Designed miniproteins, single chains, continued (2). Designs and how they scored, part 97

Each design is a single chain, and the fold is of that chain. pLDDT is the mean over its residues in the fold that is shown.

## One batch from the design tools (miniprotein)

Design m7569
Fold by ESMFold2-Fast:
Structure m7569 (fold): chain A 75 residues (1-75)
Amino acid sequence: SEEERAAQAALDAAMAAAALEILGSLSPDVVPTPEQIAALKRAAAETLAALAAASTDPELAAKLAAFAERLAAEA
């Protein structure tokens, strides 16, 4: 539970950092297009899948992989 919360917080932080990096390339007056949102979801899914593959914790790996699959499906 504690490890799960720590892993989720780290994941959320990594995804937020990646999203901010991408958004930082856009004009502050530009609303992201559906295509840009889909691209962000795909990038996040790829990162989550890579983290799952690298994880030594099988429960964490399974949760990360499931989250990646969900984001990819939403894209």
Scores: mean pLDDT 71

Design m7570
Fold by ESMFold2-Fast:
Structure m7570 (fold): chain A 98 residues (1-98)
Amino acid sequence: TERAEEAARAGEEAARAGTEAAKAAKDAAGAAAGAGAAIAGIGGATGARIAAERGRGEEGAREGARGAEAAAAGARRAGNAEAAARAEAAAERAREAA
């Protein structure tokens, strides 16, 4: 349905923004702080993808939002406010779609 497709798309967007923020955190912060953010972002992306493939768009949106929020926090600590803001905005949209 249109709602499920919208939720799946929002989850995928959050997953993408989350992985970008996670990469920024990893590159700038070094091993410990960046690794946690990267794992959270990648985990959310994986969850969103699997949920979308199984027709659970709302679940995918929640997974993507959670990962993006965690990655955004990591990006902020690393000093990449732009990546953090994009991930936060995508997470908010995904939460609304869920």
Scores: mean pLDDT 66

Design m7571
Fold by ESMFold2-Fast:
Order: structure tokens, then C-alpha cells, then sequence
Structure m7571 (fold): chain A 80 residues (1-80)
């Protein structure tokens, strides 16, 4: 659970870096790495399914972090 949340936080950080990047290729690479970390976090949550309530809370928090971090990137792509 803690490891999965850390992966979600790192994925969110990469999405924010992608939003700040002026290079299209770098932006794509950062976004792809963020998705890989998010996928890994989901796999860890699936493996740690002994406490469904705790898993749900970490997943909801992780998705919230990703959504908030992805918003600046989405707005930048729409503006360009």
C-alpha cells in the first residue's frame, strides 16, 4: 500500500514535469513513464488485496493525484 502510493506520487510528479517541458518528445517520454509507474502501483494494490477498504482508499487517493497532475498537461496540449 505505501509503495503503491509512492508510485502514484512519482507518476504525478512526472506528469507535472511533462506539463513544464517545452520539448514534445521529452513530454511524451515523461508521460509514458508516469503511466508505467501508475500501472505498477495498480499491480501492487491488486497483490495487496487483503484489506479491500485500505486498497480502495489508496487507489482513490492515487487517482486523485494523477488527475490533478494531468490537468496542467491536458490544458497545455489543448492550448498548443
Amino acid sequence: LEEALELFREAARLLREAAESEDEAERRELAERAQELADRAIELLREAAEDPEAVREVLEEGLRLLREAAEPLARKLEAE
Scores: mean pLDDT 77

Design m7572
Fold by ESMFold2-Fast:
Structure m7572 (fold): chain A 67 residues (1-67)
Amino acid sequence: MSSEQIEVLKEVLSEEDLEKVLANEEALKKLLEELPKIIASVRGLSEEEALEKIKEKVTEIVKEYGY
């Protein structure tokens, strides 16, 4: 797994939600597949705007798995 992708998840998720995602193989797989696409879609935004957009998209995926 990409350590860079895990670090982004640590920045946008709470420690508790991150642990839940890491324990759920399907949720983790979905996040790792979608995260590069989300990061690419926010390229050219400010760091603050990019982080907010990443948080929004990651939260949507996490909610799909009941967290």
Scores: mean pLDDT 74

Design m7573
Fold by ESMFold2-Fast:
Structure m7573 (fold): chain A 71 residues (1-71)
Amino acid sequence: SREEALELLERALELARELGDEELAHNIEVAIKQLREGNVVAALSGLHEALKLAKDEELKELLERAFRLLQ
């Protein structure tokens, strides 16, 4: 669901900020904003880019789970 995806993305955003990955945090913020605005296609695009940047295993898992919920 959208709400479950948003929860996972908010958790991923917190972790990206804790890790100091400003680029990844920005991409997650954009995905959250697009999803809140109802632009699922733009949100999925941003999330796909975030997945390419993610190095942390926990971050990857959160982003992958959110991506699966939005397909």
Scores: mean pLDDT 85

Design m7574
Fold by ESMFold2-Fast:
Structure m7574 (fold): chain A 70 residues (1-70)
Amino acid sequence: MVERYDALVEEFIEAAKAGDLEKAKALAEEAAALAREALIAEGYSREEAERLAEQALERALAEAEKIIKA
């Protein structure tokens, strides 16, 4: 799981640097889904895991826009 998540984060940063917002969004969504599953496995409630994953997704998309503008 961690290895797959790290690979998604790396691909996400590369997509953002290349200006590929569609790919960056797809990768961020996949990473958020994996994060949600990991949080549930660690004992978080489904609702709490979903909220935290959503917040992480929003931050990732904001970071992608910032990287593209830099």
Scores: mean pLDDT 77

Design m7575
Fold by ESMFold2-Fast:
Structure m7575 (fold): chain A 66 residues (1-66)
Amino acid sequence: AALADGARLEELLRAATDPATREAAIEEMARRLAEQSGIPLEEARRAAREAADGYAAKAAAEAAAA
């Protein structure tokens, strides 16, 4: 379901900011993106990395601003 997928995506984005879990989180995000968007898995992996990097940047900015 799209709503449950959104919550899982947030969890994966958070996991991708941790070096220990980054590869697994990106791979799972890429699989979900490929399934939902019909894009090749390689393109989905690039999109997942971009999303993870954006999330990390926002988290860092929020931490610095608080």
Scores: mean pLDDT 76

Design m7576
Fold by ESMFold2-Fast:
Structure m7576 (fold): chain A 61 residues (1-61)
Amino acid sequence: STAPDTPEAREGERHLVLGILAYSRGDLAAARRHFELAVRYARAAGDEVTEARAQELLARL
């Protein structure tokens, strides 16, 4: 949450969006992969909001 415009924060949000798009298309393997990357990048950036969202979506797969 303290680094919203870093490259790591932007990659986290990008992968979160790509995961949601993959999920909407029924590509659960791609969705899982993107959500795992979103968690990793969000953690590196300290983006707790994106990390929590990606973890919640992973738990639903």
Scores: mean pLDDT 86

Design m7577
Fold by ESMFold2-Fast:
Formats: C-alpha cells, sequence, structure tokens
Structure m7577 (fold): chain A 62 residues (1-62)
C-alpha cells in the first residue's frame, strides 16, 4: 500500500538524519520524490514519540 511505502521512506530519512529534524524533513522530501511520489500530495511532519522521545518523520497521502 502506498501509505506504508511512504512511511518506510520517512523512517529511512529519520535514521539518516541522526536526530536532526531539519535534515530529516529535507531527506524525506528528497527520498519521496526519488521514489516517484507527488510531493504536493504528501503531508510530511516531524514528530517526537511520546514514550521513547525519539524523533520520527511521518508521511501520509493528503
Amino acid sequence: EKEKELQRIADEATRQANGDPEKALELAKQLIKEKGFDVEKVEIRVERDPISGTLRVVAKLK
């Protein structure tokens, strides 16, 4: 499913950003575009997990 694929890409960007929210957002946009998604139809947010405190990029279709 496209939504699961978007989240996998966002998770990859999160790993590469090493805790930097600005870098995570930039990488997520680049990877999503590289995989052929229309970035204008994708909502990308940076969230902090309430339990672990870990930074996470979340991506979904609008």
Scores: mean pLDDT 76

Design m7578
Fold by ESMFold2-Fast:
Structure m7578 (fold): chain A 84 residues (1-84)
Amino acid sequence: EVEEYLEIAKGLEKLAKETREEAEKLEDPVLRELALRVAELALEAAKKIKEAAKKGDVEKAKKYLAELYEEIKRLAAEAEARRA
């Protein structure tokens, strides 16, 4: 459903903005860097998902959402390894 992915993209744009605002409150430089990278990835994914959805390519929008999830998991694991 095209409308569903357009709303997901809007949600990701809002999440990215909120994540950047919260990142400024973090004293830990590793967590702050992670939060900023997550916000950047969410914003980029939102743009790609929105473009795919506008073209009616729901499968491509789903793929971009899945890729965002995997990339965030990878960054979280990398940050944890640096702190552990």
Scores: mean pLDDT 80

Design m7579
Fold by ESMFold2-Fast:
Structure m7579 (fold): chain A 64 residues (1-64)
Amino acid sequence: MLEEVEKLIQEAVKLYNQGKYDEAIEVLERAIELLKEIMEKNPSPRVQFLLRAAERLLEKVKAK
């Protein structure tokens, strides 16, 4: 599941670089949802870091 979330974050970065901000937001929101579910079941520093990173990227994309 973490590997799937990391792929979603990479996909969102690619969409952001292509100027597809709405699509990037959708992918980031899904990644954040999955990270929150993982955090509830198995909290770890890695999961917390990825969640914060995804949330910061989402705010940056929304500012466009």
Scores: mean pLDDT 82

Design m7580
Fold by ESMFold2-Fast:
Structure m7580 (fold): chain A 50 residues (1-50)
Amino acid sequence: MSAEEYQRQGVYALSTGKFDEAIELFKKALEINPDNEAAKMGLRLAEEAK
């Protein structure tokens, strides 16, 4: 699975209130591409919402 796919799944998890799942998905995206700004922003939003 690509960083883009993990990022997309993370955004979907955020939209459904699954913050812990979103955090894990954004972390996986960052493991593949550490410079993915969208994944960094998503991770921050998910952690702050919890």
Scores: mean pLDDT 81

Design m7582
Fold by ESMFold2-Fast:
Structure m7582 (fold): chain A 60 residues (1-60)
Amino acid sequence: MREEEERRLEEELLEFARELVEEALEKAEKLGDEETIAIAKKLLEMLEKGAGAEAPGLRV
Protein backbone atom coordinates (compact mmCIF):
# COMPACT_ATOMS: atom_id res chain seq x y z
CA MET A 1 0.00 0.00 0.00
CA ARG A 2 1.31 3.47 -0.91
CA GLU A 3 0.15 4.84 2.43
CA GLU A 4 3.54 3.69 3.76
CA GLU A 5 5.34 6.35 1.70
CA GLU A 6 3.10 9.09 3.07
CA ARG A 7 3.73 7.90 6.63
CA ARG A 8 7.49 7.80 6.04
CA LEU A 9 7.49 11.35 4.67
CA GLU A 10 5.51 12.51 7.70
CA GLU A 11 8.03 10.87 10.03
CA GLU A 12 10.95 12.50 8.18
CA LEU A 13 9.27 15.91 8.42
CA LEU A 14 8.64 15.39 12.14
CA GLU A 15 12.30 14.47 12.68
CA PHE A 16 13.42 17.57 10.79
CA ALA A 17 11.10 19.79 12.81
CA ARG A 18 12.23 18.16 16.05
CA GLU A 19 15.91 18.77 15.28
CA LEU A 20 15.23 22.42 14.48
CA VAL A 21 13.24 22.91 17.67
CA GLU A 22 15.89 21.14 19.78
CA GLU A 23 18.61 23.35 18.28
CA ALA A 24 16.54 26.46 18.97
CA LEU A 25 15.95 25.26 22.53
CA GLU A 26 19.68 24.81 23.18
CA LYS A 27 20.46 28.29 21.86
CA ALA A 28 17.60 29.83 23.84
CA GLU A 29 18.83 28.14 27.02
CA LYS A 30 22.29 29.62 26.50
CA LEU A 31 20.76 33.07 25.97
CA GLY A 32 18.29 32.72 28.84
CA ASP A 33 15.33 33.38 26.53
CA GLU A 34 12.54 31.93 28.66
CA GLU A 35 9.86 32.65 26.05
CA THR A 36 11.65 30.72 23.32
CA ILE A 37 12.44 27.90 25.76
CA ALA A 38 8.76 27.56 26.68
CA ILE A 39 7.66 27.61 23.03
CA ALA A 40 10.32 25.08 22.00
CA LYS A 41 9.38 22.68 24.81
CA LYS A 42 5.71 22.92 23.85
CA LEU A 43 6.55 22.25 20.20
CA LEU A 44 8.65 19.21 21.14
CA GLU A 45 5.72 17.84 23.15
CA MET A 46 3.38 18.35 20.20
CA LEU A 47 5.84 16.65 17.84
CA GLU A 48 6.06 13.64 20.17
CA LYS A 49 2.27 13.36 20.24
CA GLY A 50 2.16 13.69 16.46
CA ALA A 51 4.56 10.75 16.23
CA GLY A 52 1.99 8.64 18.11
CA ALA A 53 3.78 8.67 21.44
CA GLU A 54 1.64 8.73 24.57
CA ALA A 55 3.78 10.36 27.23
CA PRO A 56 2.36 12.51 30.04
CA GLY A 57 5.72 14.26 30.27
CA LEU A 58 7.63 15.24 33.39
CA ARG A 59 5.91 18.50 34.29
CA VAL A 60 5.16 19.96 37.70
Scores: mean pLDDT 70

Design m7583
Fold by ESMFold2-Fast:
Structure m7583 (fold): chain A 87 residues (1-87)
Amino acid sequence: SHMARQAARERVERVRKLLKEYQEQADKFLENIRKKYNITPEEEEKLRELLDKYAQYKVALEMGDESFKQQLEDIQKEIDELLKRLK
């Protein structure tokens, strides 16, 4: 139906916009971490992967999928633990 097709397009556009915003925030965060800490390439890659998962789960929650709430909390804890090792 027209309404179903319109809703699907609006949802895809909103997801793309939110993912882009979180990815841009992640890139700025990683740049700041690289300037402030002596981060290894392996740690930077792991942090990037965690930030990408964070963005995906956060967008899913904002779109109404509460099943990712625990995964988001787990990723936040992993990011915190990695950052503590850099201080």
Scores: mean pLDDT 83

Design m7584
Fold by ESMFold2-Fast:
Structure m7584 (fold): chain A 65 residues (1-65)
Amino acid sequence: SSLEKLLELLKKRRELAREIVRKLEEGIAEVLRELGYSEEEIEEIFSSPEADNAALKELLEQARK
């Protein structure tokens, strides 16, 4: 019973995490488009694990001009 409940919560955690990431990426992509980034450039940024950290903020600051 407790194990079954734990497995169900872990499943929900994974599903919610995917949904949160999707919505955040949509928001980030929208901002990048507003800043003049192409769809190809946006995809390249999302393909880099390093770009998901503080370094992405530096890129956005550079594009703010």
Scores: mean pLDDT 74

Design m7585
Fold by ESMFold2-Fast:
Structure m7585 (fold): chain A 67 residues (1-67)
Amino acid sequence: SLVEALKKFNTPKQKKLLEQLENLQKRIDSLDARAAAGDETARKQKESLNRALEEVLEQIKEFLDKL
């Protein structure tokens, strides 16, 4: 996976990308229960965070492609 590939590196940029990915995933996971219960605000926040997650994954892919 991209995350496992990223963990093999030991640079400040790589560590920041991994931290951003983990923080976004934790925030998404914390909203899952509320969204499942029908909280429309939680659903919209989760959608926004998923878009941010996709952007971070693209940055990770670009970082790995430069190697």
Scores: mean pLDDT 78

Design m7586
Fold by ESMFold2-Fast:
Structure m7586 (fold): chain A 61 residues (1-61)
Amino acid sequence: GDADDAAAAMALAALGGISEEQAIELAVRHGATREHAERGLRAAKAGDGRKAGQLMEEGVR
């Protein structure tokens, strides 16, 4: 769903596959707030994919 797509974008940016700004824009398009997207990206960059996914589930309905 939208939260899974947003979480995947966060993970892809953390691995260098897309830019951080592209990941934030994708998450926002999937219904996340920019604040939730930025926190999700921070968690993914720290290696905490589970927390990034939880933040996207909270931010994206």
Scores: mean pLDDT 80

Design m7587
Fold by ESMFold2-Fast:
Structure m7587 (fold): chain A 60 residues (1-60)
Amino acid sequence: VEVTATEVGGTLQASIRVGDVGLSVPAEGDVLPLAEAALAEQKARRAKLLPLQFLLGALG
């Protein structure tokens, strides 16, 4: 199960994928902390990629 969070126009949305089925729901109530956790994980993952992007930019 993969959970992805996206902010659109100031509204947080959660996208949940289970196998071949994807669902997108507004991050409200009990879904909000899950969406925030997913967003924080995505930001942390992106932060780990920033050094690689910087290195590639410096090399080319």
Scores: mean pLDDT 63

Design m7588
Fold by ESMFold2-Fast:
Structure m7588 (fold): chain A 69 residues (1-69)
Amino acid sequence: MEEGLRLAREGGRAYAAGDYRTAAELYRKAAEVDPSHAAIFLAEAARAAERAGDLETARELREQSVKAA
């Protein structure tokens, strides 16, 4: 639980800094370690991937987010 939130906070900081690829990776990792919040974290990872220009990864992460909800 706490590790997932820590990773999500680091992802948010990376996103704010414009490091969208790192943000997507951190949010995806947060979803792996905290499955109870996976839908939210995967949605944030998809948003970061879109901002990084990785539209295919963003689509896949969005699909995973919906299935985890």
Scores: mean pLDDT 84

Design m7589
Fold by ESMFold2-Fast:
Parts: sequence; C-alpha cells; structure tokens
Structure m7589 (fold): chain A 97 residues (1-97)
Amino acid sequence: SIEEKVAEIERRLAAAGVDDLQSTLDRVLKELEEIMKKLKDPEEARDVASRVLGAVTRAAQAKIAASTDPETQQKIRDAVLEFARRVAELLEEIEKK
C-alpha cells in the first residue's frame, strides 16, 4: 500500500547516516517515479508525491535538529531542496503526457 511505502521511506531516511542521505534520496526518487508512472490519475500522482516529500522533510528536520554542525545541517537542507526540485520535474513530465 502507499501508506506502508511512505512509512517505509520515512523509516529508511531516519536510519540513513548523513553520508548515505543522497544515495537514499536517489533510491526514493526512483521508487517514486515508478509508482507515479503506474498511476492513471494525475491527482493521485500529486498526492503520492506530496506524501513522500512530507516523509523526506520530516526525516530531514529530525536530522537537522540532531546535528550541532552548521555544515552538516546545510548539507541536509541542500539534499532535500534538490530532491523537491527533482520531484517537481517528475510531476511536470507526467502532466505533459
């Protein structure tokens, strides 16, 4: 189910170290793209994307709060912003097709 997948993504991101965050986000993005391609309704695709982005944001905020290093905090913020940008591009591609 989508709910179980979103919860699994959030747990996986929470468990990932900062050095593994980018590779974990790249995997999540690929999984999201495959889910979105299987959906027939663009509104359902937006809902799934929003829920995944929410899970990523929650996990990232927890990692930022746990860090005392400004450089590490910025690395996490940059990774999440890039993920959000790539999700927006996937949504635009689906809407054009």
Scores: mean pLDDT 83

Design m7590
Fold by ESMFold2-Fast:
Structure m7590 (fold): chain A 55 residues (1-55)
Amino acid sequence: SKQQQIEQVEQEMQARLAEVVAEGRREGLSREELFARTFEVADEYQKKIDEIEAE
């Protein structure tokens, strides 16, 4: 179902965001850069959810 697909994408987003934050901190990114990177990742996953809802 669409609901299950959305839930799967949300779980993948949470896992990816955690990974990106950990990697960015290890790389020594600023707070602003870390925020921008996480925002871009969240935006990409939101677009995937929107596409599932549109189908």
Scores: mean pLDDT 83

Design m7591
Fold by ESMFold2-Fast:
Parts: C-alpha cells; sequence; structure tokens
Structure m7591 (fold): chain A 81 residues (1-81)
C-alpha cells in the first residue's frame, strides 16, 4: 500500500533505483489501487537506470490507467524522441 509507494519514492530520490523498482512492484501487488502512481514511478526509475524499453512500457501502462497524467505523457515523448 501507501507505505511501499512512499518507500519507493524515497529510494528513487536517493538514487537507489533497484530498491525503488522492487518497492513499486510490491506496492502494486499489495494494493492495485496504487497502480497508476506506482507504474508512473516505475517508468521514472527505469529511465534513471537507462532501461528505456522498460521505462516506455511502464509509462504507457500509467497513461492507460490515467490518460490525464501530463508528466507521464511528457516523459514518454522525451524517451521516444
Amino acid sequence: GLKLLMAGQGFLSAGNYEEAIKAFEEAIKKDPSEAARALYNLGLAYAKQGNIEKAIEYLQKALELNPNNERARRKLEELQK
């Protein structure tokens, strides 16, 4: 739930991308209602690692759940050129 999402955001801010990814994946598994936020943050974490394919995949999934996520759209456009 929310605690895992917050922990993931903390890891992301600290540059601990591997731990951030694990926390966001666990957040989705435990509470699917957190999926839109967690998928967006997974896209950011993978982008920070340079895994552009995974970043695009997760940002697209985030936009499927929340088409009005302007930050996800802009990041997706940035990564796709």
Scores: mean pLDDT 83

Design m7592
Fold by ESMFold2-Fast:
Structure m7592 (fold): chain A 75 residues (1-75)
Amino acid sequence: SKEEEAEKMLKGAEIAYNAGDLETARRIYENIIEKYPDTKAAGDALKLLADIARQEGRFEEAERYYKEVKEKYPE
């Protein structure tokens, strides 16, 4: 299912993130949002992109991502 595929990608991104490979993690999160926008995993990926942007000091980008999570993935 789309949910299972998106969740599998999300787990792959988590492995990259935990290994310190933020570039790979960001790419996978972006791919989840593009390919599976109607999944819970896409909402989780968008929030994680916001967290990465905030960690990197890109506060305006982080704010836009958090707003998008609230609007497109409410609960």
Scores: mean pLDDT 85

Design m7593
Fold by ESMFold2-Fast:
Structure m7593 (fold): chain A 56 residues (1-56)
Amino acid sequence: SAAQLQEAAKTFCLGDHNDDKEAYNTGGRELMKYLDQDEVAAIAAIKKACAPYVSK
């Protein structure tokens, strides 16, 4: 569960950074499931996974 959330967040962030629509959509769909179950944990995972790309 936690590993899947982290993987989904990384896939989403990498897809967004590289403009890879397939990765963005795949990660985003998985993240929606976690956002519905535990929004705080999901947002924290997204922020952590995306941090290297947004702070350049």
Scores: mean pLDDT 77

Design m7594
Fold by ESMFold2-Fast:
Structure m7594 (fold): chain A 68 residues (1-68)
Amino acid sequence: SMVEELAEKLKEALIAGDEETARELAEKLVEMGATEEALKAIQEAYLESDDPKAIEAAIKLGKEVREK
């Protein structure tokens, strides 16, 4: 589905350190009503990443999405 594709791209963007693309993808998912899928992708990026910068970005974006 489009939601699954966007969620996977969100996870990959976070792991790659592309914070701007990750934010845009998270916002699109929330606008589509797919907030849980966005949060799951962010959590998976957090769990799968060994890069402290990527982990920090995932934490920050996850907090922002939860506050919506």
Scores: mean pLDDT 86

Design m7595
Fold by ESMFold2-Fast:
Structure m7595 (fold): chain A 80 residues (1-80)
Amino acid sequence: SAAEERQREISAYVNKLEDAIKNKDIDKAVEIFEELVKKFPELADAFIAHAEDLMDFYKVPKEEKEELLERLREIKEKVA
């Protein structure tokens, strides 16, 4: 169903984001987020919150965490 395809696509983006954050690849995390919010702009806030939780879980340094969160918020504002 369309709902199942939507859930699979969202799950794929969530998995890609987690991998990028785990590897501390800020640029890749931003690229993944841009693709997600173009397809699912309604998920932007939930995805930013999830990214913050993932960064805390994987012990991303404070400076890198703040950089990523700021870049994600800027992207959200552009697609709103």
Scores: mean pLDDT 85

Design m7596
Fold by ESMFold2-Fast:
Structure m7596 (fold): chain A 59 residues (1-59)
Amino acid sequence: GIVELWEELIEASKKGDYDKAVELAKKLVESGEYTEDQVIESLREEGLDEVAEYIEKSL
């Protein structure tokens, strides 16, 4: 579900798996529950600025 996708995105981001984080972010956006900007903003709020920048360049 969407909650599980978000949790997996956070875990991948914390582990430094940026390619997996991009794929999970794309799935969240494709679900219609999140916009690209909302995913990026939420990651920055979690202190995950490097992965947020990487995803922003990939979306």
Scores: mean pLDDT 83

Design m7597
Fold by ESMFold2-Fast:
Structure m7597 (fold): chain A 80 residues (1-80)
Amino acid sequence: MEKVLERYRKLGAERARKIFEQEYKYHGLDAARAAVDEFVARLEQLADEAKKISPVAGEMLRAMAEGAREAGDEFLAKAE
């Protein structure tokens, strides 16, 4: 279980990184922050819906949201 959740955390982090890089490059820091926050919120909503069908699917999507959130916080801390 833990290895699967770690994989989903990494997937969320990778996706958030790409979203942050694209938005930061073309629209600046505030837009990049908003885009990552929207992505995390979307994943949290999907996790809540998925858990009604499968608790495991909900955990996987929640792990992805956590990974995306952590990566977003790191990018914001490193941005000038």
Scores: mean pLDDT 82

Design m7598
Fold by ESMFold2-Fast:
Structure m7598 (fold): chain A 89 residues (1-89)
Amino acid sequence: MSESVIKQQILEELRNLQSENDNVVLTASQRLSSLLEKHPEISKQVLQENTVLTENAVKRLVEFLESKNDDLVTAAASTLSSILKVLPK
């Protein structure tokens, strides 16, 4: 898979986190977490180059930590942890 394809997938999942559909958000969160784990350097670059999308995604994931859906809470926590591992501290 090319770096360009991976970057586009990360951007698509960041956009999908803004969905009003919990199933879309759950799937996006899980896929984003996997992409961050498998491609940390590419993910770091995409997140740093797309600061507004990254900020909005983090805010959205934080909102899902308060969800009544335990699967969304678990996925959001995992994805936030993955983002924090990839971004500079």
Scores: mean pLDDT 83

Design m7599
Fold by ESMFold2-Fast:
Structure m7599 (fold): chain A 83 residues (1-83)
Amino acid sequence: SEFTRGVAAIETAVGRVFAKKGLLEEAIEMYERAIAIDPNYAEAWANLGEVLAQMGKEEEARAYYEKALALDPTNERARAGLA
């Protein structure tokens, strides 16, 4: 639904603000909330992968990037993460 996607997008955007400040655990919480609201919102999965890669969890990051690409093959963040 448009409402569900909108809420997931807002929570993902808030997660991005936390990630830019280096608050990686808080960023993960926001991305997990976005995924709980809309599990098909590829950008939330891609952002979760990016934060996990920043934390040195490369195998887990890869799995989330692959999930994002399965939902949206054009997701630039996930494509960059797997390059």
Scores: mean pLDDT 90

Design m7600
Fold by ESMFold2-Fast:
Structure m7600 (fold): chain A 60 residues (1-60)
Amino acid sequence: SREELIERAREGDGEAVRRLMEEGYSQRELAELLGVSVSSVSTMARGLSDDEAVREVLAE
């Protein structure tokens, strides 16, 4: 459910963040709903975590 996705996203679940974005939420709207910065939402949506983003940079 949407409520469960929001709760998981508050816990830092990037998959939940991506699913909420698929439902039409913007990064700004998610930041307000989750009580985090837009940058945090963007980082969560990129993959599993900041570690995943670092791995992608190293693969370039």
Scores: mean pLDDT 69

Design m7601
Fold by ESMFold2-Fast:
Structure m7601 (fold): chain A 87 residues (1-87)
Amino acid sequence: MTKEAAERVREIAREVAAALPDPELAEGVRNALLAVADAVEAAPSPEEAAEILREAAEQLAAAARELNNPALAAAAERLRELAEEVA
């Protein structure tokens, strides 16, 4: 169910943005995750939604490593878990 997966991504976006102390970074991460949620909702199949979520999780995990940010790392893991549930 791509709509429910997208709604969970929107929830993750809100939670991770609230955990980031830098408002510019928080807004950028929120906007990026909201775009991922829109792509997941528009996905024609659960398999494609899972691929979008997996790619987003990998990108966010890479950003977490570069920025040494545990909130981004936690969000990346949640996206990866969601990808496994949707597939």
Scores: mean pLDDT 84

Design m7602
Fold by ESMFold2-Fast:
Structure m7602 (fold): chain A 70 residues (1-70)
Amino acid sequence: EEEAEELLRKGLEAYKQGNYDEAISYFKKAADLGDVLAYGNLARVYYKQGKDEEAEKWLEKAHALANARA
């Protein structure tokens, strides 16, 4: 969780700077470590880049995880 949180912070920093490719890279790593917030952030960045299909994939994953936890 500490590592995932650090990756999420780096992704947010890159996103703040407008470096969406770097932000995606960090958010993907955080998502791979199970950070649910990273799934939503990935979807948001992909939508902003016009990559709707990729964004929908990550949104579906985020919603599935949220619903599984009730």
Scores: mean pLDDT 78

Design m7603
Fold by ESMFold2-Fast:
Structure m7603 (fold): chain A 62 residues (1-62)
Amino acid sequence: AEKAIAVARKAAEKGGGGESGEETARDAVKKGGTEELLAILENALELGVITEEELKAAKESL
């Protein structure tokens, strides 16, 4: 899950979510598991904040 959290942090920084984005991603993994983190990553890809390669690497870490 660490790689997925790192990608979510990068997405939050580029999307204007700032430093709190990483904490939100880690909390989502604890509460909802990988499904909530995956939703965050897919939304970031749709917005063009991360690449398809980064999403694939994050999914592989799940």
Scores: mean pLDDT 67

Design m7604
Fold by ESMFold2-Fast:
Structure m7604 (fold): chain A 90 residues (1-90)
Amino acid sequence: PEELWEELKEAFRELEEARKLYLENLNSPEEVRQKARELLLEAGRRFQEALDRFEEAKARMSPEEQRRLDEELSKFLRAEQEKILAERNK
């Protein structure tokens, strides 16, 4: 459970970094855009795989443990969103 949660968080961070890189390079040369797109697709696959494994494991937990994990995920996502918003003000 803890291992799957850490895997999901890591995959999410990698996906967000790849997405940021992709968006920053929309007007870059084709080679740079292709590399960024490939990284985004790879990160997306890893995230989906981690999410599927996490959801399968969560389905086997008690309702109380499921709520705890949902709250932790919500807190993690809020913290990441706050970092994105803070960077926009620089």
Scores: mean pLDDT 77

Design m7605
Fold by ESMFold2-Fast:
Structure m7605 (fold): chain A 60 residues (1-60)
Amino acid sequence: SALALVARHELAEAERDEARFRELVAQGVPPDEAARQLGYASAAEFRRALAAAREALARL
């Protein structure tokens, strides 16, 4: 369905952000700063957004 396609696209974007977040943290960037570089207010906010994207796809 169109909703499933959109949800998969959003999850793919979130997973790319997660990979970049992990790379930044591995390079010594503090988690909150890494999240801010990806457009999130904090690491906690980023993790909530990622969980929400996964949950949205699971409900379709």
Scores: mean pLDDT 80

Design m7606
Fold by ESMFold2-Fast:
Formats: C-alpha cells, sequence, structure tokens
Structure m7606 (fold): chain A 80 residues (1-80)
C-alpha cells in the first residue's frame, strides 16, 4: 500500500540519519529502493570498512524496528 511504503520511506530516512550520526559523517552515499510491501534494499558507500559496517548495522537495526518494513537488505558497495 502507499501508506506502508510511505511509512517504510520515513523509517529509511531515520535509519540513514542515525547511520550518518553513528559514523561521524563517514557515510558518503546511499541508494535505496522501497517496495510497496515494505521490502527495503540499501546500497551504501563509506569512507572506511569500519564506517561501512557500522552504518550497515545501524541501518539494519533501525529498519527492523519499524513495523512498516517487511525485509531489509543492506550492501556495502565501492560506488553507487
Amino acid sequence: SAARREAARAALARAVAAAAKATDGELLGVRARVAPDGAVEVDIVAASEEAGEKAKATIEETLRASPAVSSVTVRIVDRL
């Protein structure tokens, strides 16, 4: 539903903000897709491997806490 997708997008915005804060701005880029059923796929680029893993963990935890999100896949990539 549109309402579920909108709620999942709001959860994604919170997750990205939390990851940026947790990595002290070392989260360099994010590309995400949100399906109508609440499935969320996120590709991230970080300044270091440690920042990438921290951002991934923060995004996964934040998204899994949202009832609008049905599944979470987060990938660390070299470029978007």
Scores: mean pLDDT 87

